# Designed miniproteins, single chains: the designs that were tried, part 23

Each design is a single chain, and the fold is of that chain. pLDDT is the mean over its residues in the fold that is shown.

## One batch from the design tools (miniprotein)

Design m827
Fold by ESMFold2-Fast:
Structure m827 (fold): chain A 82 residues (1-82)
Amino acid sequence: MSFDEAIELFEEGRYEEAIEALKEIIEKDPNFYPAWYELGKALAKLERYEEAIEALEKALELDPRYEEAKKLLEEVKKKLGK
């Protein structure tokens, strides 16, 4: 329920609210790697690239085969390098 709500907030462009919802989900289940990935996406939309990298690396630490997290991590690292 709350994870789906966080995704809807993200799709509506409400990135700061999505981040707060995702952090609440992670506090309850820190091993739920999809929440770490979505947190990284929302942080990247707000150009908070260093925090986005940390979240995406955590998602990949929990699931090394998470292709979407790997792709986004590479994109965010390129943006931080500027």
Scores: mean pLDDT 85

Design m828
Fold by ESMFold2-Fast:
Structure m828 (fold): chain A 100 residues (1-100)
Amino acid sequence: SSFEELLKRMDSPEVKEAQKIIIEAAKKLDTVEFASPEARQRAANLLTAAAIYATVGDLKGAAESMRQAAELLRQSGDTEGAKIFEEAAKKIEELYKKSE
C-alpha cells in the first residue's frame, strides 16, 4: 500500500533528522534581519515547502527548496539567511545520499 509506505517514510530516522535540521534552520532565521518583510515571507514560504517535502520523505525536494530559498535571498542581499538555508540543504543532502 502506498499509504503504508508513506507512513513508514514519515516515521523513518532520516525524516526525523531532516525535521530537526529544518527546525534548527528556522530558529536561526528568526534571528535574521531581512532586507524587507517580503524577503522574510519568501523565506518562510520556502522553509514551509521544505518542511512539507521532508515530512513526506522527499528529502531531495526539501534540499532543493532550501537551495532555491538561498539563491532568492542572495539575490535580495539577504546573505545571512542564504547561508542558513545553504547549510541546512547540505545537511539534508548528506542524509538522502547516505540512505541510497
Scores: mean pLDDT 83

Design m829
Fold by ESMFold2-Fast:
Structure m829 (fold): chain A 63 residues (1-63)
Amino acid sequence: MKERGEELEKKGEEFLQKGDYETAANLYSLAAVAYRRAGDFEKGEELLQKSKEAREKALEKKK
């Protein structure tokens, strides 16, 4: 689960840099779930926050 979370976080960062905020938000959200299931709740909350920020950017880009 932690290794999966790390891969998802990395992909989220890649899509964030590409300006695909919606995909980045989804990947960060999945990474957060993976880390929380692995018992890393602090990292999970951090990634959930990143997901929320990316989602806000996606909404700004659509408008």
Scores: mean pLDDT 79

Design m830
Fold by ESMFold2-Fast:
Structure m830 (fold): chain A 56 residues (1-56)
Amino acid sequence: GAMADALAARRQAHQRELELKARGYEISADFYEKTDPELAKKYREKAEEYRRQLAA
């Protein structure tokens, strides 16, 4: 029904946003790996936070 479709769409949108954020931080971490390893580590930590939210 319409309510189930709306809930599914909202869940899909939320998961997509979390995945995009996680991937964005992973790419940023890779980019800074050689120039700023400390910043790269912080970006990996943020990516892991979003990955954990996706797993829940």
Scores: mean pLDDT 83

Design m831
Fold by ESMFold2-Fast:
Structure m831 (fold): chain A 89 residues (1-89)
Amino acid sequence: MEAALRRIEEARRLALEGIEAIAAGDIERARELFEKAAELYGEAMATIAALEAAGRTEEAERLRAALAAALEEVRRAAEPVADAILAAE
């Protein structure tokens, strides 16, 4: 449980750094950060699925809530950058 929560927090941190890197024009750094964040999110999702399969619903729900909150924070941080890209089209 704790290790999976820490992975979600680390993935959130890396994704936010990736958004900052895009804003700064460092596309290669952003790519590396997003790739690592995606890997950690994937591990968290696998842990949630394993907990659900084992009937550990409270732990799975806690991880799912933490993952959803982390993804929402990243989405909100990404909105200004995405809007700027779309406006430039």
Scores: mean pLDDT 80

Design m832
Fold by ESMFold2-Fast:
Structure m832 (fold): chain A 81 residues (1-81)
Amino acid sequence: SSMSEEKMRKAIETLEELIKKKEDVAVAAGFKELLEAIESTNNKELLERIIKVAEEALKKSTLPVAKKYAKELLEKAKSKL
């Protein structure tokens, strides 16, 4: 399923809150959804926001499952800039 850029922005905002709440499995699910969606975007502002949220997750010891997907998402987003 294609995700709109607006839906991607809302997903990032939700992920920022889930990271603060230490919701590892929910953060992992959100990063998996963004990994599917990122193929369809070339929006630099959106890619930069994805990089920031992935880097924030990678700094957290409380998100071990999410870190795998955060790393993949970070590498993919950086490759598109």
Scores: mean pLDDT 83

Design m833
Fold by ESMFold2-Fast:
Structure m833 (fold): chain A 92 residues (1-92)
Amino acid sequence: SMSLKKELQEIIKKLEKEGIKVKVEIDGNTVTIEIDAKDILKAIAFALTAIGLAFDGLDIKVKLEGTKVILEVTGKNEDEALKKAIEVLRSL
């Protein structure tokens, strides 16, 4: 959905204004989010938040690389993956 993509872009812009760099890649029913927290403790906190959401039933793969958190969010389709990605970013 173009509407969901716009909502995602607005959340990314808000996070960027707060000093968090976010890159998003959409591949079918998987949304990959790369978050550069620029601080290792903040990156760990983001990773723990995403892990908590995975325990609540979101299909999320979490990778921690220095100050970067890489999240792979999978849904039944692109729109479901986008909705889940938006939920993850709003939980930070």
Scores: mean pLDDT 84

Design m834
Fold by ESMFold2-Fast:
Structure m834 (fold): chain A 66 residues (1-66)
Amino acid sequence: ETLYEVTIVKGQGVNMTSGEILKPGDTIIASKVTFLPDGTVVIESAETGDQYLLGEEDIEIKEITV
């Protein structure tokens, strides 16, 4: 199974269901990462299934194969 470790390095992300704000230093393990043409990234949490909206320049992604 492939997972993605997504770390906020600057700016903010938002949980599209709860409105929770992600801050620099926060990390989400994602089952899916989608890059949009406008520089927006949508990730799906592997733990909760919630979708988060992020800026492409605000995050660091590491692929994890398990």
Scores: mean pLDDT 83

Design m835
Fold by ESMFold2-Fast:
Structure m835 (fold): chain A 56 residues (1-56)
Amino acid sequence: SAMEEELKERIQRLGVELALQGKEEEARRLSQEGIDALDAGDFEAAERYIERLEAL
């Protein structure tokens, strides 16, 4: 869905940005959990992981 694609893109962009800031390990874990949530159809959980990524 368009929402799933948008959230995946947001997670991927945050992962790259945080890796450039030296937060690669934490960003990788949260990004993977967010993608797993999207693959399971749990958009609410995915949004919570995005919030955690933004807080790093």
Scores: mean pLDDT 83

Design m836
Fold by ESMFold2-Fast:
Structure m836 (fold): chain A 47 residues (1-47)
Amino acid sequence: LKKKKEEAKKKIKVSPELQRRMERFNRLYDEGKAQIEAVKAAEAAAA
């Protein structure tokens, strides 16, 4: 995956502030994405 390259670069060049935001975003993303996808799937199926 080409994302591998970007991930390595980000890890090195990211600011401490950005690193903390990414960790928080990752958790929120995981939770939010699961919820949003579940709602969207149910809504699309049931309309």
Scores: mean pLDDT 68

Design m837
Fold by ESMFold2-Fast:
Structure m837 (fold): chain A 113 residues (1-113)
Amino acid sequence: MKVTPLPEVRAGNATIRGAVLEDATGKTAVIGVEFHAPLTPEDAQAVADAVYRLLKEAGVEPKNATVVVGGPMTPEGLAALRKALQEKGILTVEAASPEEVRAIVDDVAAGGA
């Protein structure tokens, strides 16, 4: 399996990191989103647009991406982000602590699962 780290991107008061995993069956991606301020609907749209662009540039189909989100957010903000990402075809969105988001992305980028 080949692992390629994605470039770090900042959008909607968030830091976006991730990695692409490639094997004989195709490409998948794990994207970590860490919010540095409370998530707003405008931030949700900006983040969804940035994640979609990263996936398209990496050649990953949105349905094959997992997005893990951490940082200050309300249930309404998280729902807005999930909706914006799902409208881009990203179906797997999980909430975690900022520390868990960083650990997941770092493990994947290091060639772990």
Scores: mean pLDDT 82

Design m838
Fold by ESMFold2-Fast:
Structure m838 (fold): chain A 90 residues (1-90)
Amino acid sequence: GKLLRLIGLLLRAIGLIFEARRTGDVEALREAIEVIEEAVELAEELGDKGFLENALRLAKEALRLARELGDEEAIERAEEVIRRAEEALK
């Protein structure tokens, strides 16, 4: 159950990042960051380092895009998600 949910969250995050990059839609980017945060939380619960590393990679891509779009709220949230994932990987 939880593993399939995690995979679904990661796929959704990839799609939302692609949409935000293509369209410049800040709301799609913000939703991607929220979905990545959920994926980090679930990967931590499962103890899955591989999925946690994938979620971290997506969070870093989201941060790059947030900086390109100049959305301060998305920048701050993406940085928080990155910090959480990096701490969990220690």
Scores: mean pLDDT 89

Design m839
Fold by ESMFold2-Fast:
Structure m839 (fold): chain A 55 residues (1-55)
Amino acid sequence: SLEEEIKAIEAIKDPREAVRAASAKATEALRQGDEEAALALLNLGIRKQEELERL
């Protein structure tokens, strides 16, 4: 489910890996036509990118 995918990405300790995982899952959601999941995963990727920039 989307919630489990988000939890899995949030569990990634390295923010660079988390950004890559979120982007990959967002692309897959877009390919499947799931715009809501894609948006949620893109927003997660943005938050992880912000975490990386704070380091």
Scores: mean pLDDT 83

Design m840
Fold by ESMFold2-Fast:
Structure m840 (fold): chain A 70 residues (1-70)
Amino acid sequence: SVEELLKEAQELATKAHEALLEGKVEEALKLLEETKRILDEIYEIAPEDMKDYIQLLLDRVQELIEHLKK
């Protein structure tokens, strides 16, 4: 379900933030890229009224990935 996938994405994002706090940038990038993959899957199956919200989450994750790769 969309709800279960969103929960998984949130848990991965939380782990990514924890990795960043520990200075583990490569681990954080891996977790963020996995989060993005799940959010992409959610976007394909999500109801129209949720798509803007999922897109916002995708944009935020992508922005963070790009910042960490600089």
Scores: mean pLDDT 86

Design m841
Fold by ESMFold2-Fast:
Structure m841 (fold): chain A 76 residues (1-76)
Amino acid sequence: KAEEYNEKAVEYYKKAIEAIEKGDSKKAIEYAKKALEYGKKAVDELLKAGELTEEEAEEGKKYLEKLEKELIEKAK
């Protein structure tokens, strides 16, 4: 279910931000990676459902990877 994966991606994204605020760089990086993992799974489910084209799915995953890198940079 795309919705379930998207909800988990958002949850881990929020946890990554909270870890950054606490200065816990290790947890921030772990949560950022999990947010990306679930975000990519949500994109894959949307692609399977025909809601996204291959091109849109690839661009979506690139955007999620950019967000992960930004979170990791802020965690340092």
Scores: mean pLDDT 81

Design m842
Fold by ESMFold2-Fast:
Structure m842 (fold): chain A 83 residues (1-83)
Amino acid sequence: SLSEEEFEREVKAALALIYTAIAKTHKDVLTPEEMLEIVEKLAEIAKEYPDDETIRDSIREVAQLARENGHEEAAKLAEEIAK
């Protein structure tokens, strides 16, 4: 069985995937403010679990999506976290 800490990490990884899916699915209709909010939520998750591969991959994917769609502020924040 999962420990409480392992379960919480898995929940946060799942949330990172959800935020990434929202960014990817709605990339053409999200405002700059909405894309930045997604990145800020991912930043909070990454701060809790900096070495989680799923969370790190999610941030990298959103960084690329934000950059490709001209969301400069969101892209800069996501790129910094993705280091």
Scores: mean pLDDT 87

Design m843
Fold by ESMFold2-Fast:
Structure m843 (fold): chain A 73 residues (1-73)
Amino acid sequence: AAQAAHDAAGARGTEAMKRVVEFAKELYEKYLKGEITLDEAQRLAEERFGAPLSREQVENLLYLGKKILEKEK
C-alpha cells in the first residue's frame, strides 16, 4: 500500500498528496464554518476516497486540515 504510493513518486505522487491536503483543508474550513456536520464530513470523505472511513480517520483528516490552515494563517 505505502509502496504503491512510492511508485507514483514525482508528478503523480505529488499531485495525489496535494489533492489530499487540499481536500482536508476544504473539509475542515466547511466544518469550522458550520456548513457541514461531522457526519456530513465523514460522508464527503468516504465519497472522495471511494472507501469507508472510521470516525477516527475522519477526525484525523479534519485535524490535518486544521493544522494546515493554522500554519497558513
Scores: mean pLDDT 72

Design m844
Fold by ESMFold2-Fast:
Structure m844 (fold): chain A 81 residues (1-81)
Amino acid sequence: SAADEAAADAILQAFGKEVQEILAKFKEGKLSKEEAIKKIEELRDKYVARASTIADPALAAFVKRLIDHAAKETIAYIEES
């Protein structure tokens, strides 16, 4: 539904914004690698839980997969930095 699509978009945009805030603090030296990784893992768990509220189960599963993948890629970037 349009409401489910709007909810999915809002969740993904909010997740991406918080990821960028964590990365900015990491790049500024305000967070260690370990602290940044932990915050990304906590963020993944938080937004996977929010995605569970999407009424369309296929869309919910898709959004959870996107969040998990983005979190894993972000953690890899932090570890390689």
Scores: mean pLDDT 91

Design m845
Fold by ESMFold2-Fast:
Structure m845 (fold): chain A 67 residues (1-67)
Amino acid sequence: SEKLAEEAIELAKKAGDPALVDIARMAKKLGNESAAEYALEAARALLAGDELTAGRYHQLALQYLFG
């Protein structure tokens, strides 16, 4: 869903993670829903202060985008 990717971009911006913003933008451009969902979950975890969960979802987003 385009809305999911847009939400991921906005939450990644709010979380202050430029790398995650770029991942979410790439997921939107490629229509990669799994990468967008994992980027969204990573941003949510960062906003909650859960850096370990954020790192896990960040790696999943990269894997589904580029692997």
Scores: mean pLDDT 87

Design m846
Fold by ESMFold2-Fast:
Structure m846 (fold): chain A 65 residues (1-65)
Amino acid sequence: MNATSTLMLWMALLQEGELRGEAVVVKDGQISFVKASPKKAEELAKESREKVKELASQGKLLTVV
């Protein structure tokens, strides 16, 4: 069940970042926001999605910084 919670949290933060003109970055199980161009933000979103899926499959929780 932690996988669903982790993905929902990530999606909510991705939405918040988009509204703020910032990209979501996942590093060492922590989420942070960074300024990025639209193209770079798309690349970072793809990378964070993969990391979140990997953490969720391992049953690990995501920490918000």
Scores: mean pLDDT 71

Design m847
Fold by ESMFold2-Fast:
Structure m847 (fold): chain A 68 residues (1-68)
Amino acid sequence: SEKEALLATLDAQIAHLRALAERTGDPRFRELVQRAEEVKTKLENGEISPEEALEEMVRIQNEAAALE
């Protein structure tokens, strides 16, 4: 399903952001990890739509790219 595919993508995004946070020590990556985890929780609980989750994931990706 779309939700399952997005959850898998979120897990990969969270893992990548955690690795960057650990490597760099930059607290901004930890903030992005927290935001991605919140998106995952809300999507799992049906509090947000898959479309809303995707929009936030794109925003997180763009912010992370600007920090790399």
Scores: mean pLDDT 87

Design m848
Fold by ESMFold2-Fast:
Structure m848 (fold): chain A 75 residues (1-75)
Amino acid sequence: SEEIFKEAELTLLMIKGYIALKNKDYETAVKYFEEAIKLSGGKDPRAYEMLAIAYEKLGKTDEAEKYRQKAEELR
C-alpha cells in the first residue's frame, strides 16, 4: 500500500539523516530531515528534534530553537 511505502521512505530518510549527522555533514542532514518532515505531514517529533540538532551544529540557533519548539508541541 502507499502507506507502507511512505513509512519505508520515511525510515530511509531518517537513517540517511542520522548517517549525515554522524559524518558531520550537517547541511545534508538538514535536507534529509526536512524531506522526512514533509513526507510525515509534519507529525513526527523525532524528525523535528534531529533537524534542530543539525541546525544547532550549523550555528543556526534561531532555526534550531524553532524546530525544538515544534518537537515539543507534538509530544
Scores: mean pLDDT 85

Design m849
Fold by ESMFold2-Fast:
Structure m849 (fold): chain A 55 residues (1-55)
Amino acid sequence: SRAEEIVNTLLAAGMSPEQIRAFLERELAETPEEDEETREVLREALKILDQLFPG
């Protein structure tokens, strides 16, 4: 999925899980409410990150 691709790309770029979470949360906060597709992709990316790094 696009969400998995985003998480994998950021991990491959050397970002830590905490840095990726902060990045995704900022992107979601800055995404317009009308951009449902982008918001859903970012929420799914955060879920995937939490599943890969649960603690």
Scores: mean pLDDT 84

Design m850
Fold by ESMFold2-Fast:
Structure m850 (fold): chain A 107 residues (1-107)
Amino acid sequence: MLDLQKEAVQEVLGASDELIDEAVDLLRNGLSPEIQEAMKKIVDYLGKNKDLSRAIAEALAKVFSKYKELTEEEKVETVIIIMIVEAKRLLDGEATIDELVETILNV
């Protein structure tokens, strides 16, 4: 099951196994305040852009249609892992919020 979740994250973000494993570790062992603040910035950005939030949800739904073996709970966990990866990229200065959004929309 974790392997299918990692494959879904890779399909959405093109992220390395190492970065995904770091995000999974953060999810299981606790998110730092810095990661939580970066996640909040992304959520706040999407909350101001309802059409963009809908487009993101539709893009993620298309990916999850290929991973039908994932439960609804595992799909939610996968979205959280995606958010942690994006938050880490934002925090490390590797991407802007607009670039992170564009990555998901191009799935």
Scores: mean pLDDT 83

Design m851
Fold by ESMFold2-Fast:
Structure m851 (fold): chain A 79 residues (1-79)
Amino acid sequence: AADDEALRHVLAARRDVKEAKSLIEKGENPDKAMELAKRAIEHAERALALPGASPDTVARARQVIEEAKKVLEEAEKLK
């Protein structure tokens, strides 16, 4: 189902955000943290583009995009 696909994209995005946040907290490899955050946004946007995504999956995707954007801003400041 499209929601199962959308949820897989959200889970991939959450993994990328978690790794990016860990790098930022350690002050390590801001370029990698930025790439992970950008990839997380792309995954979450793909979930939002799927017409069968449930309201819960949509809300989760939007939350991940907001978290990833914050991580991206923090990574830029570490450069």
Scores: mean pLDDT 84

Design m852
Fold by ESMFold2-Fast:
Structure m852 (fold): chain A 69 residues (1-69)
Amino acid sequence: GPPDPESTELIGKAYEAARKGDSKKALEYVKKIADRGDSSGAEAAASSMEGAGNKESYKEAKKVYEQTK
C-alpha cells in the first residue's frame, strides 16, 4: 500500500519528538525515513515539525527529503 509501515512508525516518533520540543531527535527520524527512500514519509515528518512552530528545523528537514527525489 502507499504508506510504508516502518516509515509510518518513524513519522509518529518524529511528531512526538517535535511535540516535546526535541527538534534534533525529530530531525533524526526525518533522516531515517529519507534513508529508506521514502521521500513522502520524510516530507510528512518534516510537516509535523513545522506544525510545532520550528521553522529552522523544518527548513533543514526539507533539505533532507528533497535529496530523496
Scores: mean pLDDT 74

Design m853
Fold by ESMFold2-Fast:
Order: C-alpha cells, then structure tokens, then sequence
Structure m853 (fold): chain A 58 residues (1-58)
C-alpha cells in the first residue's frame, strides 16, 4: 500500500513536470494518477497532491 502511494505520487510529479514542458499527454497521466490516489487515500489525497504540486512548481 505505501509503495503504491509512492509510485502514484511520482506519477503525479512526472505529470506536473510534463505539463510545465507543454506536453499534451500530461493531463491524462495526471488525471489517472490522481483518481488512483483518491481511491487509496480518500480525503488525504488532496493534501498529498497539494504538497507534490508545490514541490514541482518550486
């Protein structure tokens, strides 16, 4: 479970980086990873996603 969450967070980071590079596939990759994280973490997914976005944009 913890390894699955880590992999999904890395996919979200990758999608955000691809989005910054104007990769049109970034949105699809990001949406799929977010949906999987929401299923695993529920309401905690929002906190983790905000942290990942802040790390990538900083």
Amino acid sequence: KEEEIKKLLEEVKKAYKMLLENDKNAQKIGEEAVEKLEKLLGDEAGKKLAEVKEEVLK
Scores: mean pLDDT 73

Design m854
Fold by ESMFold2-Fast:
Structure m854 (fold): chain A 63 residues (1-63)
Amino acid sequence: MDEAYLELARIGATEGWEAWRKKAEELGVPESWVRQLEVAREVAEKLREIGDEIDEELAKRKA
């Protein structure tokens, strides 16, 4: 079990999302889990954008 998850992580990190999705389908990962990870990635991207805006505002207020 753990080895399959490590292989999925490696593929996602090195070969991209499409390769990861194909391997997850081959391993029988539930589609609901794939959807949850896709949403989590979108949320993480938005949180990074908000963090950058907060950092800029804090820099302005420290002057």
Scores: mean pLDDT 70

Design m855
Fold by ESMFold2-Fast:
Structure m855 (fold): chain A 89 residues (1-89)
Amino acid sequence: DLTEEAIEYLRKAKEALEKGDIETAREYLEKALELLKQGAVPTEEMKELAKEVAELALKAGDKENAKLAADILSLLGDSETAKEVLSKL
């Protein structure tokens, strides 16, 4: 299921950022973004995870992962949070 895989990759991206592993987080975020583009169904859990990822990336000064999280938030329909993240880059 593309939807469950996208949730798993968002969780893994969050865990990687919590460990300071910026490159691994990027790989997982890119995989989640690709699954969403392939038709994974947006869920509230995905929005919360992407928001948490964005906050962790912003706190770390990780502009690339913050932007990826904002792109994911936009695809999930949370354009307001995406704009807030991008404004802080």
Scores: mean pLDDT 89

Design m856
Fold by ESMFold2-Fast:
Structure m856 (fold): chain A 69 residues (1-69)
Amino acid sequence: MENDIKEAKEALEKGDYEKAVELATRALSRDPDNPEALELLAEIFEKMGKENLAKIARDRAEQVRAARA
């Protein structure tokens, strides 16, 4: 899990948004309620200009964090 999120962040910094989405989604496939992966997906979608998808990912991350609090 740690490696996928780290590699996704590195891909995002390099502008490889397709790779970043793939890695973040892979982290979510193992833990669908991982707030770090959901927040990372929101940032990737924002960088891609996909504002609606970014909002959905942020809202989901907030819901998961509230449930864990």
Scores: mean pLDDT 79

Design m857
Fold by ESMFold2-Fast:
Structure m857 (fold): chain A 68 residues (1-68)
Amino acid sequence: MKKVAVGGEKTEEEAQKSAEEVAKIAGADIALGVKAETPKEAGEAARKVGKELGGRGIGGFKGQGGGG
């Protein structure tokens, strides 16, 4: 199974929606949304996404935080 993890959103719902969008583009089977309220958490989420996608990851996912 292929999975995608996306972080950078303040709410879990927004993160999940972003993960589903990326999963559709990348052809992934599972989409995992990770809530990242702080830049530190966003960096950790991006690192996990990179590992899941073979080291390239989504890279440069700059969430504005947005209103959920």
Scores: mean pLDDT 60

Design m859
Fold by ESMFold2-Fast:
Structure m859 (fold): chain A 99 residues (1-99)
Amino acid sequence: SMKEMDAGVAAVVEAMGRVFAKRGDYLEAAELYERAARIYEEIGDLKAAAEALLKAGEAYAKAGDYERAIELYRRAIELDPSLRERAEANIERARAAAA
């Protein structure tokens, strides 16, 4: 199906984000994770979208962009409330690092 094809594209984009993150290219990783999240949202896979947004936020935090990281963690909670504990822990770490 088209949704299965789009999920495959999102997974490849997310894997590319992982490669950039391992290299320390955190801004590029974050942009790729955000792109994967957008594709997952478009196909209605809110759980995969929320996980990709958490990864994007973690990448922005590693790049020192704590405001953008916190925004993405909050969006992840909105898409999948089951991620609240993980996302709130990440928000607290980002706030501590920004202080």
Scores: mean pLDDT 89

Design m860
Fold by ESMFold2-Fast:
Structure m860 (fold): chain A 95 residues (1-95)
Amino acid sequence: SMEEAKKLYKEGLDAYVEGLLDSSTAEEKYKEAAEHFEKALELDPKNKDALYLLGQSYRALGEYEKAAEYYKKVLELDPDDIVARSELETLEKEL
């Protein structure tokens, strides 16, 4: 349901933000964020913000190949997304 998708997205966002605020729990929080965003996307696959934040979560975990995959999915929905394009170009230059 869309209400369930929104709840999962919010729970993922809360975990992602906690990861940004506390480096001692960051890995745990980014893993929690990724799990929630993946579940949200199963219910709402066109949630561009969830795709982007899942990419950011994988990047924070050092999973650069997965991060790049999700930035590409953002660009499939919105080819003019300068933030997703910039993140993808940065990963491609460092690999």
Scores: mean pLDDT 89

Design m861
Fold by ESMFold2-Fast:
Structure m861 (fold): chain A 68 residues (1-68)
Amino acid sequence: EDLEFLRRLALAVQQLVAEHGPALRDMPVEEIVARIRELLGLDKPTPEEEKVLRSVARAIANAEAPPA
């Protein structure tokens, strides 16, 4: 269910931040998505999972840019 997916996603993001730190902000969004997908073990994410992954990756990539 969505709650379990979000829990796993949060842990994967925490791991990426711990391993790469500020370097995540310099990564392309697609690279961040690929790393999160790998940590989650997602071989075939659903369209909804892909949207969430891209949203999170974009937030990480733009962490230093305030909302316009």
Scores: mean pLDDT 72

Design m862
Fold by ESMFold2-Fast:
Structure m862 (fold): chain A 75 residues (1-75)
Amino acid sequence: MKLSEEELKRFEDYVRDLLMGLARELKAQGKSKEEIIEEVKKFADDLIDQYKDNPELVEAIRKVAEEAIEFIEKE
């Protein structure tokens, strides 16, 4: 399925909110930066498996996960 640029952007925003929300929750629980990154990677991998039949969505998840991890590492 070919997604519109707008649909892909909305999906990327959705995934970003999920990953950053998870990171914030784990930080509030007192998890280390390393533990937060590991859990975010695991969650992103689970999302990739869920959407494995749609390559465009898988690519979007990988991109957003990489950006989220870089952001967490810089904090």
Scores: mean pLDDT 83

Design m863
Fold by ESMFold2-Fast:
Structure m863 (fold): chain A 119 residues (1-119)
Amino acid sequence: SITLTESGGGTFAEGGSLRLSVKISGDYSTVAMVGWERQRPGEAPQFVASIDMYTGEVSYAPAVAGRVTISYDKEKKTLYLDMRDLRVEDTAVYYGYAVDLGDLGKIYYGEGVEVTVLG
């Protein structure tokens, strides 16, 4: 019942910045957490950032801490990920996700958005 649509991918220069967006559609009155994961080429999926929807508490993975900001616009129902000081190692497919506690903690993912960082 929840759909996530990402945007903002593309090719970026090392040292540059980007903003990724995911629009969350459907009934999310029971959504407890929203966030971002990424999958680098040939690697397992990696946590990037999250927001607790009840408290507003944010969490960041150590690999990106200090370079990323996660934010959620409740009116637009849009989750953002702002990244600066981009590195070639930030090249990945980025997925927005939502955790629905009303559906036993089921995690909904978008289709992903590709980010390529060139040095």
Scores: mean pLDDT 87

